# Designed miniproteins, single chains, continued (3), part 39

Each design is a single chain, and the fold is of that chain. pLDDT is the mean over its residues in the fold that is shown.

## One batch from the design tools (miniprotein)

Design m9331
Fold by ESMFold2-Fast:
Structure m9331 (fold): chain A 70 residues (1-70)
Amino acid sequence: EKEKKEKELKEIQEKVVKLINLIDEWFEKNSKNQEEARKLGHEFTDLLSEGKLPEDLPKEIKELVEEIKK
């Protein structure tokens, strides 16, 4: 039981790391400076807290978020 939960947690952690890297790449591509990156970050976290995602997010990021939510 604990082993199964720890394995699931590790898989989620690996998916979260991949998601963070993909989001960082998306931020870098879509922000010209740190102020724009900060604003995008706030908008992203606000949308996530509402259970929403930006429409223009890459498909891979959207799929990974759905996997993590399970």
Scores: mean pLDDT 69

Design m9332
Fold by ESMFold2-Fast:
Structure m9332 (fold): chain A 63 residues (1-63)
Amino acid sequence: SPVDQLLAAAERAAQVEAKKLEAKTGKKPEIKVEVIDGSTAVATVTAGDEKKVITLTVEQVES
């Protein structure tokens, strides 16, 4: 489903950012992925004092 593709894309993007934050902070990153409505996913990556937020829409993962 489009939502499953959205979640997979958001998790992959979050893992890329998590590796960068782990390298920068030396701390293990935590990843949180949420779907807002049926068309938007928000992935939050936290490591130490660093935080990255990634927002993806269905159009971005199906194009």
Scores: mean pLDDT 79

Design m9333
Fold by ESMFold2-Fast:
Structure m9333 (fold): chain A 99 residues (1-99)
Amino acid sequence: SNITVSGGGTLRPGEEVTVTVKAENAKGKIIVTAVDPQGRVFAIAEVEGEGTYKVTLRAEPGRFDGEYRVIATSDAGIAVSPPVRVEGARIVELKVEKV
């Protein structure tokens, strides 16, 4: 069983960044955790079962600059996204959808 997390990029005011979680042979819960530059949990979402999930982060103007990450944890393993670099912004929404 394998889990991978890809995507990321730079997130500025009014922009969205997508992170893709692919879970192969995963059974049960997949916990999607967003962590801030200090490693603090910013947001949590739960999905279930194998598949491909799109995680969308949306930002508004702010001063929460730095490198954020999305972590997917399941029985299939743990995977961490490439950086989501927030510039002049704050993350105000995390959405997860199965694709």
Scores: mean pLDDT 87

Design m9334
Fold by ESMFold2-Fast:
Structure m9334 (fold): chain A 98 residues (1-98)
Amino acid sequence: LEEARQSLEAAKELIEKAIEAAKKGDIKSAIKYAILAQFNLLVAQSIAADVDPKLAELVREAHRLVNKGIDALDKGDIEEALKYFEEAKRLVEEALRL
């Protein structure tokens, strides 16, 4: 699970960077960081699926929320994107506490 934890910590940092970029109106950087966060969440989910179904479910939902955040940014809805990214971060933090 150490490898999954490292990927989750990286995802959390990248989500935080996406939030900061979006708040500054840097949509290109926000999307870039969000996509990198999705990659790390996918890695964590693949590892977690074999060992902890509850952890895998939290990570899968976080991945889904990051995707919704990217879609919101693509539509110019920064406030909605921030809501999704903050909720995704919360789920990643919950996963890290398991």
Scores: mean pLDDT 87

Design m9335
Fold by ESMFold2-Fast:
Structure m9335 (fold): chain A 70 residues (1-70)
Amino acid sequence: SMLEQQKKNGELLIDVGNTLLERIRRGETVPREALENVISLGRKIISNLPKDDPVAKKLQEVLKQLEKAL
Protein backbone atom coordinates (compact mmCIF):
# COMPACT_ATOMS: atom_id res chain seq x y z
CA SER A 1 0.00 0.00 0.00
CA MET A 2 1.03 3.65 -0.36
CA LEU A 3 0.98 4.03 3.43
CA GLU A 4 3.37 1.08 3.96
CA GLN A 5 5.70 2.49 1.28
CA GLN A 6 5.67 5.97 2.89
CA LYS A 7 6.44 4.46 6.33
CA LYS A 8 9.35 2.50 4.83
CA ASN A 9 10.62 5.63 3.04
CA GLY A 10 10.36 7.53 6.35
CA GLU A 11 12.36 4.86 8.21
CA LEU A 12 15.04 4.93 5.50
CA LEU A 13 15.21 8.75 5.64
CA ILE A 14 15.57 8.63 9.46
CA ASP A 15 18.64 6.41 8.95
CA VAL A 16 20.05 8.76 6.28
CA GLY A 17 19.41 11.82 8.47
CA ASN A 18 21.05 10.20 11.51
CA THR A 19 24.07 9.31 9.36
CA LEU A 20 24.40 12.96 8.27
CA LEU A 21 24.06 14.14 11.91
CA GLU A 22 26.79 11.68 12.99
CA ARG A 23 29.10 12.99 10.23
CA ILE A 24 28.47 16.58 11.43
CA ARG A 25 29.16 15.56 15.06
CA ARG A 26 32.50 14.06 13.91
CA GLY A 27 33.42 17.42 12.34
CA GLU A 28 33.03 16.19 8.74
CA THR A 29 31.94 18.56 5.97
CA VAL A 30 28.40 17.74 4.79
CA PRO A 31 27.15 19.67 1.73
CA ARG A 32 24.38 22.16 2.59
CA GLU A 33 22.43 20.86 -0.44
CA ALA A 34 22.39 17.32 1.05
CA LEU A 35 20.89 18.64 4.31
CA GLU A 36 18.30 20.74 2.42
CA ASN A 37 17.31 17.77 0.21
CA VAL A 38 16.79 15.44 3.21
CA ILE A 39 14.73 18.10 5.04
CA SER A 40 12.57 18.77 1.95
CA LEU A 41 11.95 15.07 1.27
CA GLY A 42 11.28 14.41 4.97
CA ARG A 43 8.58 17.11 5.12
CA LYS A 44 6.85 15.55 2.09
CA ILE A 45 6.92 12.08 3.69
CA ILE A 46 5.53 13.44 6.98
CA SER A 47 2.65 15.13 5.09
CA ASN A 48 1.72 11.71 3.60
CA LEU A 49 1.67 9.84 6.94
CA PRO A 50 -1.23 9.63 9.43
CA LYS A 51 -1.35 12.12 12.30
CA ASP A 52 0.66 10.85 15.28
CA ASP A 53 2.38 8.10 13.28
CA PRO A 54 5.53 6.99 15.22
CA VAL A 55 7.68 7.16 12.06
CA ALA A 56 6.50 10.74 11.39
CA LYS A 57 7.37 11.76 14.98
CA LYS A 58 10.87 10.26 14.78
CA LEU A 59 11.45 11.82 11.35
CA GLN A 60 10.29 15.26 12.63
CA GLU A 61 12.89 15.07 15.44
CA VAL A 62 15.69 14.18 12.98
CA LEU A 63 14.66 17.05 10.66
CA LYS A 64 14.75 19.53 13.59
CA GLN A 65 18.35 18.51 14.34
CA LEU A 66 19.33 18.78 10.64
CA GLU A 67 17.75 22.28 10.43
CA LYS A 68 19.92 23.40 13.38
CA ALA A 69 22.99 22.29 11.36
CA LEU A 70 22.12 24.62 8.45
Scores: mean pLDDT 86

Design m9336
Fold by ESMFold2-Fast:
Structure m9336 (fold): chain A 74 residues (1-74)
Amino acid sequence: MPSLEELLEELERRLLRIYLDYQETGDRAAANAALAEVRAWAEAQAAKLPPEDRETLLRVLDRSVAAFRALMAA
């Protein structure tokens, strides 16, 4: 079972790949689809964690996705 730390590192890596792809292509629809896939992955992983770690992972996810969407809107 991956630790919260390992899951947060994987979340960061996945978001970085989406960011770099968006910087290269400008494809907002592709970026939004990829963000939805990251959310589904993170929610599936969160279900395997203790409640406190689950809340932390989902909070970081929500903040990161909101920041990414704000960046795409700018």
Scores: mean pLDDT 85

Design m9337
Fold by ESMFold2-Fast:
Structure m9337 (fold): chain A 89 residues (1-89)
Amino acid sequence: MEERREEVRKRAEELADYYIKNETISQIAKRLKELNDELEKRGYEPPSTAEEAIEKAVENWETDPELAEMYVERAALQLALKKKIEEEK
């Protein structure tokens, strides 16, 4: 289980780096909103933090891989948005 958490965290961080390099703050925020809307449509509460998203991805990794991937992307977008906002200051 701890190995899975490390894999999920690494994937989220790699994806966050991609968004930081290739997308604007407004594009990242739009993707984050769209993903939150999709999670709510499926009956799930959007995570409030990147760490919560990572935890939910780990929980769903074996039982619902599609949902797990959505949570990885959710964590990545939140990490990327935070970092880009800090760089604008």
Scores: mean pLDDT 82

Design m9338
Fold by ESMFold2-Fast:
Structure m9338 (fold): chain A 57 residues (1-57)
Amino acid sequence: MKKEIEELKKKYPNSPEFQKRLQLAEDLERRAAENRGKDFTPEEIEKLQKEYEEKLK
């Protein structure tokens, strides 16, 4: 994930939408680490997706 994020930053440096998405991806990675390395359940993924979609509005 981190390598893909770095490549996206390099490829789309002038896109505020992609930069905001990258910040949310970093936040999601930190939350996954706080979850003790457990995979998110489908229900948790759906909840996070809705939360981030609302934040991006």
Scores: mean pLDDT 65

Design m9339
Fold by ESMFold2-Fast:
Structure m9339 (fold): chain A 71 residues (1-71)
Amino acid sequence: MLSAEEARALLRMAEMAGVRPADAEAALRTLAQVGRNATADQFAALALLSGASPEQARRIGALIEEERRRL
C-alpha cells in the first residue's frame, strides 16, 4: 500500500517525466511502463529530485520495479 508521502512523490515524479496522472496508482503504472529500461536506482534518483528522502526514494524505486514485474 502507498503511504501519503509515497503517493505525493510518485505524482511529482510523473509530472517531472512529462505525464499528468489522475492518481498515485496511475503514476506508478505509467512510470513502470515508460521507464521499462530504467533501474530501481534511476527511479530512486528521480524520487530524490522530486523531494523524497533517501529512505523514501529507495522504497519508491523498489515499488516501481515491483509494479514492472507485474506487467
Scores: mean pLDDT 75

Design m9340
Fold by ESMFold2-Fast:
Structure m9340 (fold): chain A 91 residues (1-91)
Amino acid sequence: DELARQAERLRKGIEEGKEAAEEAAKFDKDMAKELEELVKQAQDSLDAGLAATDDAERRGHLGRGEGAVSGARTLIKEFNEKKAAKEKAEK
């Protein structure tokens, strides 16, 4: 069931984004706010996808949610790379 697997991936991405937003809030309020916005977009898309009665609309909503999760992962990666680069320069 591809749609069920897609929804599960989206739920996992949302939880990952929430955790990253909580960590970012301690150090970078702008990043935390952007992550929270992407997490909200992903959650709204998941909810709309699960409520949809048409498979094409469901796939469209879940796809938008995956896009938001991808955006969140890009921000997390950028933040972690900057942090790691600083640590390597000092150690």
Scores: mean pLDDT 80

Design m9341
Fold by ESMFold2-Fast:
Structure m9341 (fold): chain A 62 residues (1-62)
Amino acid sequence: AAAEAERAAGERGQAARDHLSPEAVKNIIDTVKKVKDDPDIRDLLIEYLQKVNGLSKEEIEK
């Protein structure tokens, strides 16, 4: 019961990203499309996700 409220807040955080700025979503998509076209930039994309999204290598690759 208490965990449901916290889970709803987490889902609201995801929805807030969409609600905040649809332009930001487009910018991210465009950036991913551009950097993924080059294998050398693949590593840079992984580092970018780690720094911006706060994901560990384990979460990204495993």
Scores: mean pLDDT 54

Design m9342
Fold by ESMFold2-Fast:
Structure m9342 (fold): chain A 98 residues (1-98)
Amino acid sequence: SRAEINKELFSKKSIDELFDLLANSPNVELRVEAARYLGGLLLSPEEIRRLAEIAARDPSPEVREAVREGLEALLGFYSIAGTEEMVEAVREALEMLE
């Protein structure tokens, strides 16, 4: 992506810091950006579940939608290149966001 510089600030954070930002930032736009960044990563089953749990509790439809979009993209990827456990984790996460 030519806009890689815009993601560099998030790339300097640990995954735990990104999840903390998503869960606790009072700024909706920052939570949406954190959700989009996290949704672009090759997440483990544990990280997928954590992402869905945070998004399910978020009052912002924009944050929930950003996470859902990321999970749908990840489902497509893991259906080709992932394990059955990874695919099931993404499917369970999407069900939490109904």
Scores: mean pLDDT 82

Design m9343
Fold by ESMFold2-Fast:
Structure m9343 (fold): chain A 94 residues (1-94)
Amino acid sequence: RKEILELIKETAKEVLEETGSELKARLAALILEEAAELILEGVSAEEALKKAKEEAKKIFVEDLGIEEEEVEKAIKEIEEKVKETVRKIAEIIK
Protein backbone atom coordinates (compact mmCIF):
# COMPACT_ATOMS: atom_id res chain seq x y z
CA ARG A 1 0.00 0.00 0.00
CA LYS A 2 2.83 2.47 0.81
CA GLU A 3 4.34 1.81 -2.66
CA ILE A 4 1.01 2.72 -4.29
CA LEU A 5 0.81 6.02 -2.35
CA GLU A 6 4.40 6.87 -3.36
CA LEU A 7 3.60 6.16 -7.05
CA ILE A 8 0.54 8.43 -6.89
CA LYS A 9 2.55 11.21 -5.21
CA GLU A 10 5.44 10.92 -7.69
CA THR A 11 3.09 10.93 -10.72
CA ALA A 12 1.28 14.06 -9.44
CA LYS A 13 4.68 15.74 -8.85
CA GLU A 14 5.82 14.88 -12.39
CA VAL A 15 2.57 16.26 -13.86
CA LEU A 16 3.04 19.51 -11.89
CA GLU A 17 6.71 19.83 -12.98
CA GLU A 18 5.96 19.08 -16.68
CA THR A 19 2.76 21.14 -17.06
CA GLY A 20 2.98 23.82 -14.33
CA SER A 21 -0.73 23.12 -13.69
CA GLU A 22 -2.09 22.48 -10.19
CA LEU A 23 -5.41 21.47 -11.82
CA LYS A 24 -3.71 18.71 -13.85
CA ALA A 25 -1.65 17.54 -10.85
CA ARG A 26 -4.78 17.34 -8.62
CA LEU A 27 -6.72 15.51 -11.36
CA ALA A 28 -3.88 12.98 -11.75
CA ALA A 29 -3.77 12.36 -7.98
CA LEU A 30 -7.56 11.93 -7.66
CA ILE A 31 -7.85 9.65 -10.72
CA LEU A 32 -4.99 7.47 -9.43
CA GLU A 33 -6.42 7.27 -5.88
CA GLU A 34 -9.86 6.23 -7.21
CA ALA A 35 -8.37 3.76 -9.72
CA ALA A 36 -6.16 2.16 -7.03
CA GLU A 37 -9.18 1.70 -4.71
CA LEU A 38 -11.19 0.06 -7.52
CA ILE A 39 -8.30 -2.26 -8.48
CA LEU A 40 -7.96 -3.30 -4.80
CA GLU A 41 -11.70 -4.17 -4.91
CA GLY A 42 -11.06 -6.47 -7.91
CA VAL A 43 -11.96 -4.17 -10.81
CA SER A 44 -9.72 -4.48 -13.90
CA ALA A 45 -7.14 -1.72 -14.49
CA GLU A 46 -8.93 -0.63 -17.70
CA GLU A 47 -12.39 -0.37 -16.06
CA ALA A 48 -10.92 1.22 -12.90
CA LEU A 49 -9.24 3.96 -14.95
CA LYS A 50 -12.44 4.62 -16.92
CA LYS A 51 -14.57 4.91 -13.74
CA ALA A 52 -11.90 7.00 -11.95
CA LYS A 53 -11.79 9.50 -14.86
CA GLU A 54 -15.62 9.80 -14.82
CA GLU A 55 -15.65 10.32 -11.02
CA ALA A 56 -12.84 12.93 -11.11
CA LYS A 57 -14.64 14.84 -13.89
CA LYS A 58 -17.90 14.86 -11.86
CA ILE A 59 -16.14 16.11 -8.71
CA PHE A 60 -14.23 18.90 -10.47
CA VAL A 61 -17.22 20.06 -12.57
CA GLU A 62 -20.10 19.63 -10.10
CA ASP A 63 -18.46 20.12 -6.67
CA LEU A 64 -15.57 22.50 -7.53
CA GLY A 65 -17.37 24.42 -10.30
CA ILE A 66 -14.63 24.11 -12.91
CA GLU A 67 -15.81 24.26 -16.55
CA GLU A 68 -16.44 20.80 -18.05
CA GLU A 69 -14.43 21.62 -21.20
CA GLU A 70 -11.38 22.66 -19.11
CA VAL A 71 -11.54 19.46 -17.01
CA GLU A 72 -11.94 17.24 -20.11
CA LYS A 73 -8.94 18.91 -21.81
CA ALA A 74 -6.81 18.50 -18.66
CA ILE A 75 -7.73 14.79 -18.35
CA LYS A 76 -6.78 14.17 -22.01
CA GLU A 77 -3.40 15.89 -21.55
CA ILE A 78 -2.48 13.72 -18.51
CA GLU A 79 -4.07 10.47 -19.78
CA GLU A 80 -0.91 8.64 -20.96
CA LYS A 81 1.07 9.31 -17.74
CA VAL A 82 -1.91 8.33 -15.55
CA LYS A 83 -2.41 5.14 -17.64
CA GLU A 84 1.27 4.17 -17.10
CA THR A 85 0.96 4.62 -13.32
CA VAL A 86 -2.33 2.64 -13.23
CA ARG A 87 -0.52 -0.28 -14.94
CA LYS A 88 2.24 -0.13 -12.28
CA ILE A 89 -0.37 -0.08 -9.48
CA ALA A 90 -2.12 -3.13 -11.01
CA GLU A 91 1.23 -5.00 -11.11
CA ILE A 92 1.84 -4.27 -7.39
CA ILE A 93 -1.67 -5.46 -6.42
CA LYS A 94 -1.57 -8.52 -8.72
Scores: mean pLDDT 83

Design m9344
Fold by ESMFold2-Fast:
Structure m9344 (fold): chain A 67 residues (1-67)
Amino acid sequence: EELEKLIEELRKALEDFLKKLTEMYNASPEQKEKALKLATDFANYVNKLEQEISKLLEELRKLLEEL
């Protein structure tokens, strides 16, 4: 239940972020530049998060095997 709630909150946050990013992209040239930078920063953050998640999943797998 707690995990499902956190995942749903994350999904909503991502949907809101994409909506705002799209609005910025279409607002003005200055906002478009800002949106592109935010998209790049987001992609870099996701790459780091993917590495952290992979490490946590490996630790979890090892823990389950030791039981």
Scores: mean pLDDT 76

Design m9345
Fold by ESMFold2-Fast:
Structure m9345 (fold): chain A 55 residues (1-55)
Amino acid sequence: MVPSEEEKQAMANVVIQTREDKLGRPLSKEEEQKIRDAAFEAKDGLDFSRRMKEI
């Protein structure tokens, strides 16, 4: 399934929140942008998950 721009933003937001929780601190702008770039470059949710494992 090809996610919409809104769905890609939602996926990025969920991952950002999850990582902030794990780290116990807010992400830097660079860390946040890297996650958003991965979400927007992903073909679908599965591809996004694979990209997140590499980051």
Scores: mean pLDDT 74

Design m9346
Fold by ESMFold2-Fast:
Structure m9346 (fold): chain A 80 residues (1-80)
Amino acid sequence: MEEADELLRRAREIVEKLKNATSKEQIDKAISELVEVAREADRLFKEHPDDPEVQARYREIHRLIDEAAEIAGKKLKELE
């Protein structure tokens, strides 16, 4: 699914942005983008419950969301 692949690409890009973030503003912006990706992924998953490709992409997107949240949390503590 092209939509699932695009969401996966966006999630990977957000993880990279978070790894390179040096300010709270950059982290907050990346978190906002991540929330949108999570919302879109949940919608796509609900629309395609019987599509194994969408299901696989959904699992990978959520792994990246978890990774991004961990990076953001660590960086926010370092900037306090």
Scores: mean pLDDT 82

Design m9347
Fold by ESMFold2-Fast:
Structure m9347 (fold): chain A 72 residues (1-72)
Amino acid sequence: MSIEEQIEALLERVRAMVAAGRPLEEVKKEAVVLIGELDAPEELINEYQVKIGKVTSHEELLAILEELRSDV
């Protein structure tokens, strides 16, 4: 699976959790795990895990993941 396909799958899962009304902290935890599984440099993975840890809304979380998709 390409990195682009991995990120699209990650975005689809996060969007589904948001649509299902899952708490922000649960969605953030899942996003951090999924980012850690990407075939990407450790520096990129660490950067986005830190960014996700700082988000305070579902909309901000999705925006950060869209930024990640643009970086790869």
Scores: mean pLDDT 83

Design m9348
Fold by ESMFold2-Fast:
Structure m9348 (fold): chain A 73 residues (1-73)
Amino acid sequence: MPSKELRIEVINASARATIRYVLALLQKASPEVIEHYQKVLELATEADKLVMEGASQEKIREQLREIEEELRK
């Protein structure tokens, strides 16, 4: 069952993914850059789904690590 702290981490990751995606669209980035941040946004959506489904903290933290790794690319 996810902790309050973990839920806040997921909200922050979702916000960062959304900001990056919106900025890519507003800056008229290349289709490849837009597609990359769209995939990051999809990963953030999956993290929110895991929280709603009551997934294990380990599974949610793995999803957060994937989001962080993709945001670095």
Scores: mean pLDDT 81

Design m9349
Fold by ESMFold2-Fast:
Structure m9349 (fold): chain A 57 residues (1-57)
Amino acid sequence: MITVTAEGVAPRLDPEIFEELVRKALDAGGLSEEDIVEAVADVDGDRLTVTVVARTP
């Protein structure tokens, strides 16, 4: 399994922004959404961090 992280600026957790950051993290790792095992979002002020755990082929 591999862990990839993406960060953005959001004043609140928005499902569309969350989805965008998940895709960004997957793209950075060369992964597909079908490889996702879990995704976690953390909000600290206006910073949104998404951590994705994915399967490696």
Scores: mean pLDDT 74

Design m9350
Fold by ESMFold2-Fast:
Structure m9350 (fold): chain A 85 residues (1-85)
Amino acid sequence: SIMEEAKALAEEIKELAEQLGKATNDPSTTEAIKKNLDSAVEKNDLSLMIGVIDGLILKARENNDADIAKQLEELRKKVEELKKK
């Protein structure tokens, strides 16, 4: 189902957010991101998930972490595909 796919994508985004949070020493932002992702899944708000990913992509690019940015861009495409269903 779309909800099961959204939950799986949210977990992958959380892992990347934790990696980026450790790299930038920003645990409070990481916890806020996790709460927003849980809320997005509960509300079936894929637009909120995309917004969270966009913020993380900007932060990864500012931190010169091209690998995390690329992984987030791939997850963004998967969320957009779910939104079109």
Scores: mean pLDDT 84

Design m9351
Fold by ESMFold2-Fast:
Structure m9351 (fold): chain A 101 residues (1-101)
Amino acid sequence: LNLDGLTLKEQIEKLKSLPDEEKAVYAALLAYRRAFTLVGDSDLELLKEIVKRETLRLMKELGVPASVLEKNRAKIEELLSSEPKARRDAFLEGIDEAVKE
């Protein structure tokens, strides 16, 4: 799936046509990208909270239950495999907290 050059609204519209598992993976990725753009590495606790809130918001908008994030946890973890460990840990903690809602 190519989301390059698309606005956030266009990215979300494109995601609506995907299977729930892919919706969850891309929702997590978009939540991470937004969180990192807003806070970078300056506040990993805030990055975690933004990931949690944005992932929940996107999952609700896409009509996908949070349990799909848990089922696809390994694929979501792979999204940041090349990123620094502290940032990956904050991201994954945010996703795990989203699943508990």
Scores: mean pLDDT 81

Design m9352
Fold by ESMFold2-Fast:
Structure m9352 (fold): chain A 89 residues (1-89)
Amino acid sequence: SISAQLEEMAEKAEEQSKAAEEAFADHELKAGDVLEYNGLTLRYEKTEEGIEKYEVTFVVGDTKYTYVEEVDLKEEKMLKKELSSEKLP
């Protein structure tokens, strides 16, 4: 089933994300940072207003995943949390 393969790929994507979070855990994030780990790219931005933006991009099989998270540090509020996928040629 195609659905079963997509679920397996999503699980591998989750494993990659977790491994990258652990790899980046000791890094002090600065505005404009771009970090790479095993084909996963993390882009970090921080505004003067205290809005943090994380963009995580990685590829599993023929699919590119992009995860975007925006957090308001002053209000401790999640402003945006979005996952998108794109099939590579």
Scores: mean pLDDT 70

Design m9353
Fold by ESMFold2-Fast:
Structure m9353 (fold): chain A 99 residues (1-99)
Amino acid sequence: MMEEARKAFKEKDYNKAAALFLEVALDPSASDEERLRAFAGAVVSVYKAENEETKLEDIIEKVRNVALLKASEEDRERIEEIFEEIRKYSLEELEKLAE
């Protein structure tokens, strides 16, 4: 799944990349590091899908809200902790996390 998300991103299919990264990020079997990288990929993908016209902070909040709507109640606290880390990163750092 992560490889498919990266392929979509490389092909500039940013909406598909965002959806695939979010699927990986919401997988409860994935490690915290893998989930952080996948959420970073989703954020960068949405940012590029909106032609970089929307502020990064607003993109982060948009992706967080979508994730929380799709998440189980048990996973919500973990998602919030991951987004606290994401908010500390620059766009360039998020791109490196997504690879």
Scores: mean pLDDT 85

Design m9354
Fold by ESMFold2-Fast:
Structure m9354 (fold): chain A 98 residues (1-98)
Amino acid sequence: MIEELREGLERAEAELGSITDPDLRAQALAGLALLAAELLELLREEGRLTPEEEERLRELIERGEPGVERLKAKIKAAPDGEKAKEALKEIEELEEKA
């Protein structure tokens, strides 16, 4: 899982440079921030978090913060009820742990 999250994060980060649509870029940055927060928490729980990786992951979380906020606003405005509520809860829990 940790190695898969690292690979996913590196791939998503590499793809950011090719995204020209501001909406897609904001969504990509939000997803990157959420992956970084999840990886940070897992590394902390397993006692594998290095100062270098913590700094990198926190930088990614900060870069994605506006995108996450925009995503939360879209979820709150969505008519889809239960799925939107679950997604918002997961995002808020990751923010609390990061």
Scores: mean pLDDT 72

Design m9355
Fold by ESMFold2-Fast:
Structure m9355 (fold): chain A 81 residues (1-81)
Amino acid sequence: MEEIERLKKEYEELLRESRELIERLRKVGENGEEVPEEEKEKVKEWLLSRGLPASREGVLRGIEEAERRAREAERILEELR
């Protein structure tokens, strides 16, 4: 069924993107001085777009949200098996 295959692909992509975002946020939060200013600015914009503060606290909350999205995607993928 085409619909199930498409849905699997979408959630696999969402899971990959969420994991990449978690890694990016962790790098900014843990090694902020080693991260390029352009990357810090992109992370700041993402945090503000989610209603989170553009601060270390916002990074930690952003990681929590991204991890929650990754877990939800994993749960849906399990259900689609």
Scores: mean pLDDT 76

Design m9356
Fold by ESMFold2-Fast:
Structure m9356 (fold): chain A 101 residues (1-101)
Amino acid sequence: MVAEEAKKEAENSAKSAAESAERAKDASGMAAGGVSGIGAGTSAILAKRRGKGEEGKKAGEEGAKAAIEGAEKGKERAKGEFGKKAAELALKAAEGGLEAV
């Protein structure tokens, strides 16, 4: 894998995670909050894994922190059992991404 491509992918994934986290904050209803948070967490983890250099690691960490915040907001808005479970999975994914950095 080309180092420059890995870094760019990591940065783009981290930005996508942050954007998804912002959408999770504004999302209403069960599916929107939980699913947006899961996407943010997953993107943050992928950013970290692809950009193993110092800059990719920082981008992944920043994305993971934004994803955690978004997932927490999504969980508060989630209604019913399925929505809350989805939000909890998103939060775990985001937290795992941050811890693994």
Scores: mean pLDDT 59

Design m9357
Fold by ESMFold2-Fast:
Structure m9357 (fold): chain A 59 residues (1-59)
Amino acid sequence: SKEEIIAEVKKRFPKVPEEEIRKAVEEVLSQMPDADKATVIALVERELRDRFPELVPAP
């Protein structure tokens, strides 16, 4: 589950380091352990966009 979420985010934002993606996924899951995959991905993408706006283009 966690590795699948990391892989999906990595495919969407390949320029973001995998360790940063992993950390964001772990933080979101720690705060919302019962969240569905789509919600976790959306929150991780938002967090990565805030930290790395040059690597994660705004919508």
Scores: mean pLDDT 77

Design m9358
Fold by ESMFold2-Fast:
Structure m9358 (fold): chain A 105 residues (1-105)
Amino acid sequence: MTVKGVEVSEEEKRRIARAVAEAAGFSLDLSNEEEVETTVAVAEGVRLAIEEGRPIKVTGVGDSLSELTRRAIMGAVFHPVGEPVRSAIREHIKRPTLDLTYEVL
């Protein structure tokens, strides 16, 4: 078991976030690190949930995270994801606070 030092650079995160935004049909401010980080985190959570068939939890703190969560849901409407993934995202939006973390359960 090798020590996994996966460093995702800011440039790599921006590239991933841009690809997700283009695929989901929304525009993204690549100069906003919080917006980029949230988009990457939500996209990875959705991808893992689809791949593993597991529910996800998405959490975020701040007003900009609310807008990014909204855009991620809009992307899910255009690119259908499993009902458990949509349900998990909807439940987190109902909360007044979100934290920029996700986990596959």
Scores: mean pLDDT 49

Design m9359
Fold by ESMFold2-Fast:
Structure m9359 (fold): chain A 62 residues (1-62)
Amino acid sequence: SARRAELVARAQELVDKGTALTRQQVAAYRAGDDATAKAYYEKMVEVSKEVEEVLAEIRALG
């Protein structure tokens, strides 16, 4: 199914984006920049919600 393949690829891209945001958050904390770390955390929370939405669509397809 082309739709399932598209959703799985989208979920993988979002997971990779979330991982990159987590690494940037850790790097910001290491630099002592708590404000920048908080901004990356907030972006990661948004990406996590998008992952859950895509996974819910995959589950709905059966």
Scores: mean pLDDT 90

Design m9360
Fold by ESMFold2-Fast:
Structure m9360 (fold): chain A 72 residues (1-72)
Amino acid sequence: MLSLEEEEQLFDAVVEWVLLLREGRAVTPDGVQTPDGVLTPESLRTYLERLVRSSRFSPEQRETARRLLAEL
């Protein structure tokens, strides 16, 4: 399992990847490698839903995840 710090770093990387993907600038548009496997656009929704429900993340991080989910 990822530590809180590793999960926060992964969250930041996922947010950046999603923004770059939407701009057509993502180097890996088919997915991003994580310690838990490849996160694809299809699995992104499930990943963000888990983050929104996690009390380990700040309210600001959870709000960012909810916003990304609403835009999917």
Scores: mean pLDDT 70

Design m9361
Fold by ESMFold2-Fast:
Structure m9361 (fold): chain A 81 residues (1-81)
Amino acid sequence: MTVQEAIEKAKKEFNKPVSGAEIYRHERAVKDYIPQLADVKSVEELKAKANEIEASLPSDEDKASARWVRDTILENLGVKV
């Protein structure tokens, strides 16, 4: 599986129907975080870009959501987080 295939798999997972507070987390993942990963080709680039996104976010909740997106993609690649 390529990094882009792992990202697309995560995007499909984030787009599935969810309830309650998870709706906002999933919407932010698809609309705000996934598009910023469009040019990422390696695990190293993924980690670097995800850390950049996390550092740019103002709230602990948003930082946690960005880490969750990163970790989901890494899990799809079979990388331990």
Scores: mean pLDDT 79

Design m9362
Fold by ESMFold2-Fast:
Structure m9362 (fold): chain A 74 residues (1-74)
Amino acid sequence: SSKEKAISYLDKGIESLRAGNAESAIKYLEKAKSLIEDPDLRSNIDVAIESARAGNLDMAIRIAQGVKNLLEGA
């Protein structure tokens, strides 16, 4: 499903952030966003992307994990 694929991309994004690879993480977060219809979750992914661009990888991880948890609980 699109939801399971979005979760997979969020996991890859989080892994990239933990590895310090913001460029790779942003690509995966954008792929996850493309599979998500919920505008609030899409907005949260945008905040995670901007946090990663700013070098705030810990904040990006926390936000991306929050989106993942909400998708898994839906």
Scores: mean pLDDT 90

Design m9363
Fold by ESMFold2-Fast:
Structure m9363 (fold): chain A 84 residues (1-84)
Amino acid sequence: SETEELLKKLQEEMNKYMKERGVEGTLTIDAAAKTVTGTGSIPKGFVPVLNRDFAAHWDAFTQKLTEKSIELTAKSIVDVYLSF
């Protein structure tokens, strides 16, 4: 679906920003499960807190996601959830 293509681009852009911030880890978005998994040295709160928010807001989040918003959305997620 278009949503799955946008989520794949979001995943790629989030991983790019993680690397730019010196975080040695990889995020994977599972569109079917509406979850994120992480590997490597991602801060321990990032994945659980993001999954909490996805559980509450997935439909609203994906409805607002557009091709033009991917880069800013990826940066915003990484900046916010690195604080946890």
Scores: mean pLDDT 87

Design m9364
Fold by ESMFold2-Fast:
Structure m9364 (fold): chain A 56 residues (1-56)
Amino acid sequence: SHMDEEIRKAIEAALQAKQETVGKSDEERSNKAKEIARRKGLSEQGIELAGELAKM
């Protein structure tokens, strides 16, 4: 479904952010995940989800 696709992309954005921000703060990692999610065209909810997942 569209929702499942968006959740998958949010997870991918969070994982990419973790790889790109090794040794950085949770906030910096979250911001990178939101940036990646925004570039992928996710909704505001998807962008926020990616940011939260990146802090885990």
Scores: mean pLDDT 85

Design m9365
Fold by ESMFold2-Fast:
Structure m9365 (fold): chain A 74 residues (1-74)
Amino acid sequence: PMADPSDVGRGPELVIEFRPEDPLQADWGAIAREAVRIIEERRGWSFEEIVEYLSKTLGLPRSQIRLEDVTLPL
């Protein structure tokens, strides 16, 4: 079985770096899940637009939001 190019990445993995100075835990976990849900629902968006949207909506600096494309080398 070969992987289809359309299904290889299946969407970028959202990586958010939380600073230790932020004591938020439960709330940030829920927000992160919502962010992933938004990415799945609006899969037509570019990675740049997703990062900027999350930065403004969640109030996080764009430097702490990174999208990684998980690709398995054959």
Scores: mean pLDDT 55

Design m9366
Fold by ESMFold2-Fast:
Structure m9366 (fold): chain A 69 residues (1-69)
Amino acid sequence: SEPVYIEVDGVRISLEDAALLAAKKNTEEAYARLAALQEYDTRLSLGKPVSEELLEAARALAEEVVAES
């Protein structure tokens, strides 16, 4: 399957890497950030506004994925 990429505030990561990191941590907070990243991508694809809280959660996960890469 073709990898799915998501860009958050200029940081590009694969959804697979984000999901793997959340699974590795296996915490409620980690899965919540993964859900926020997916909602961020969906809202942007539909041209919908993104809240600052959603952007912050998505950005935090994106930066962590890059740091672990």
Scores: mean pLDDT 83

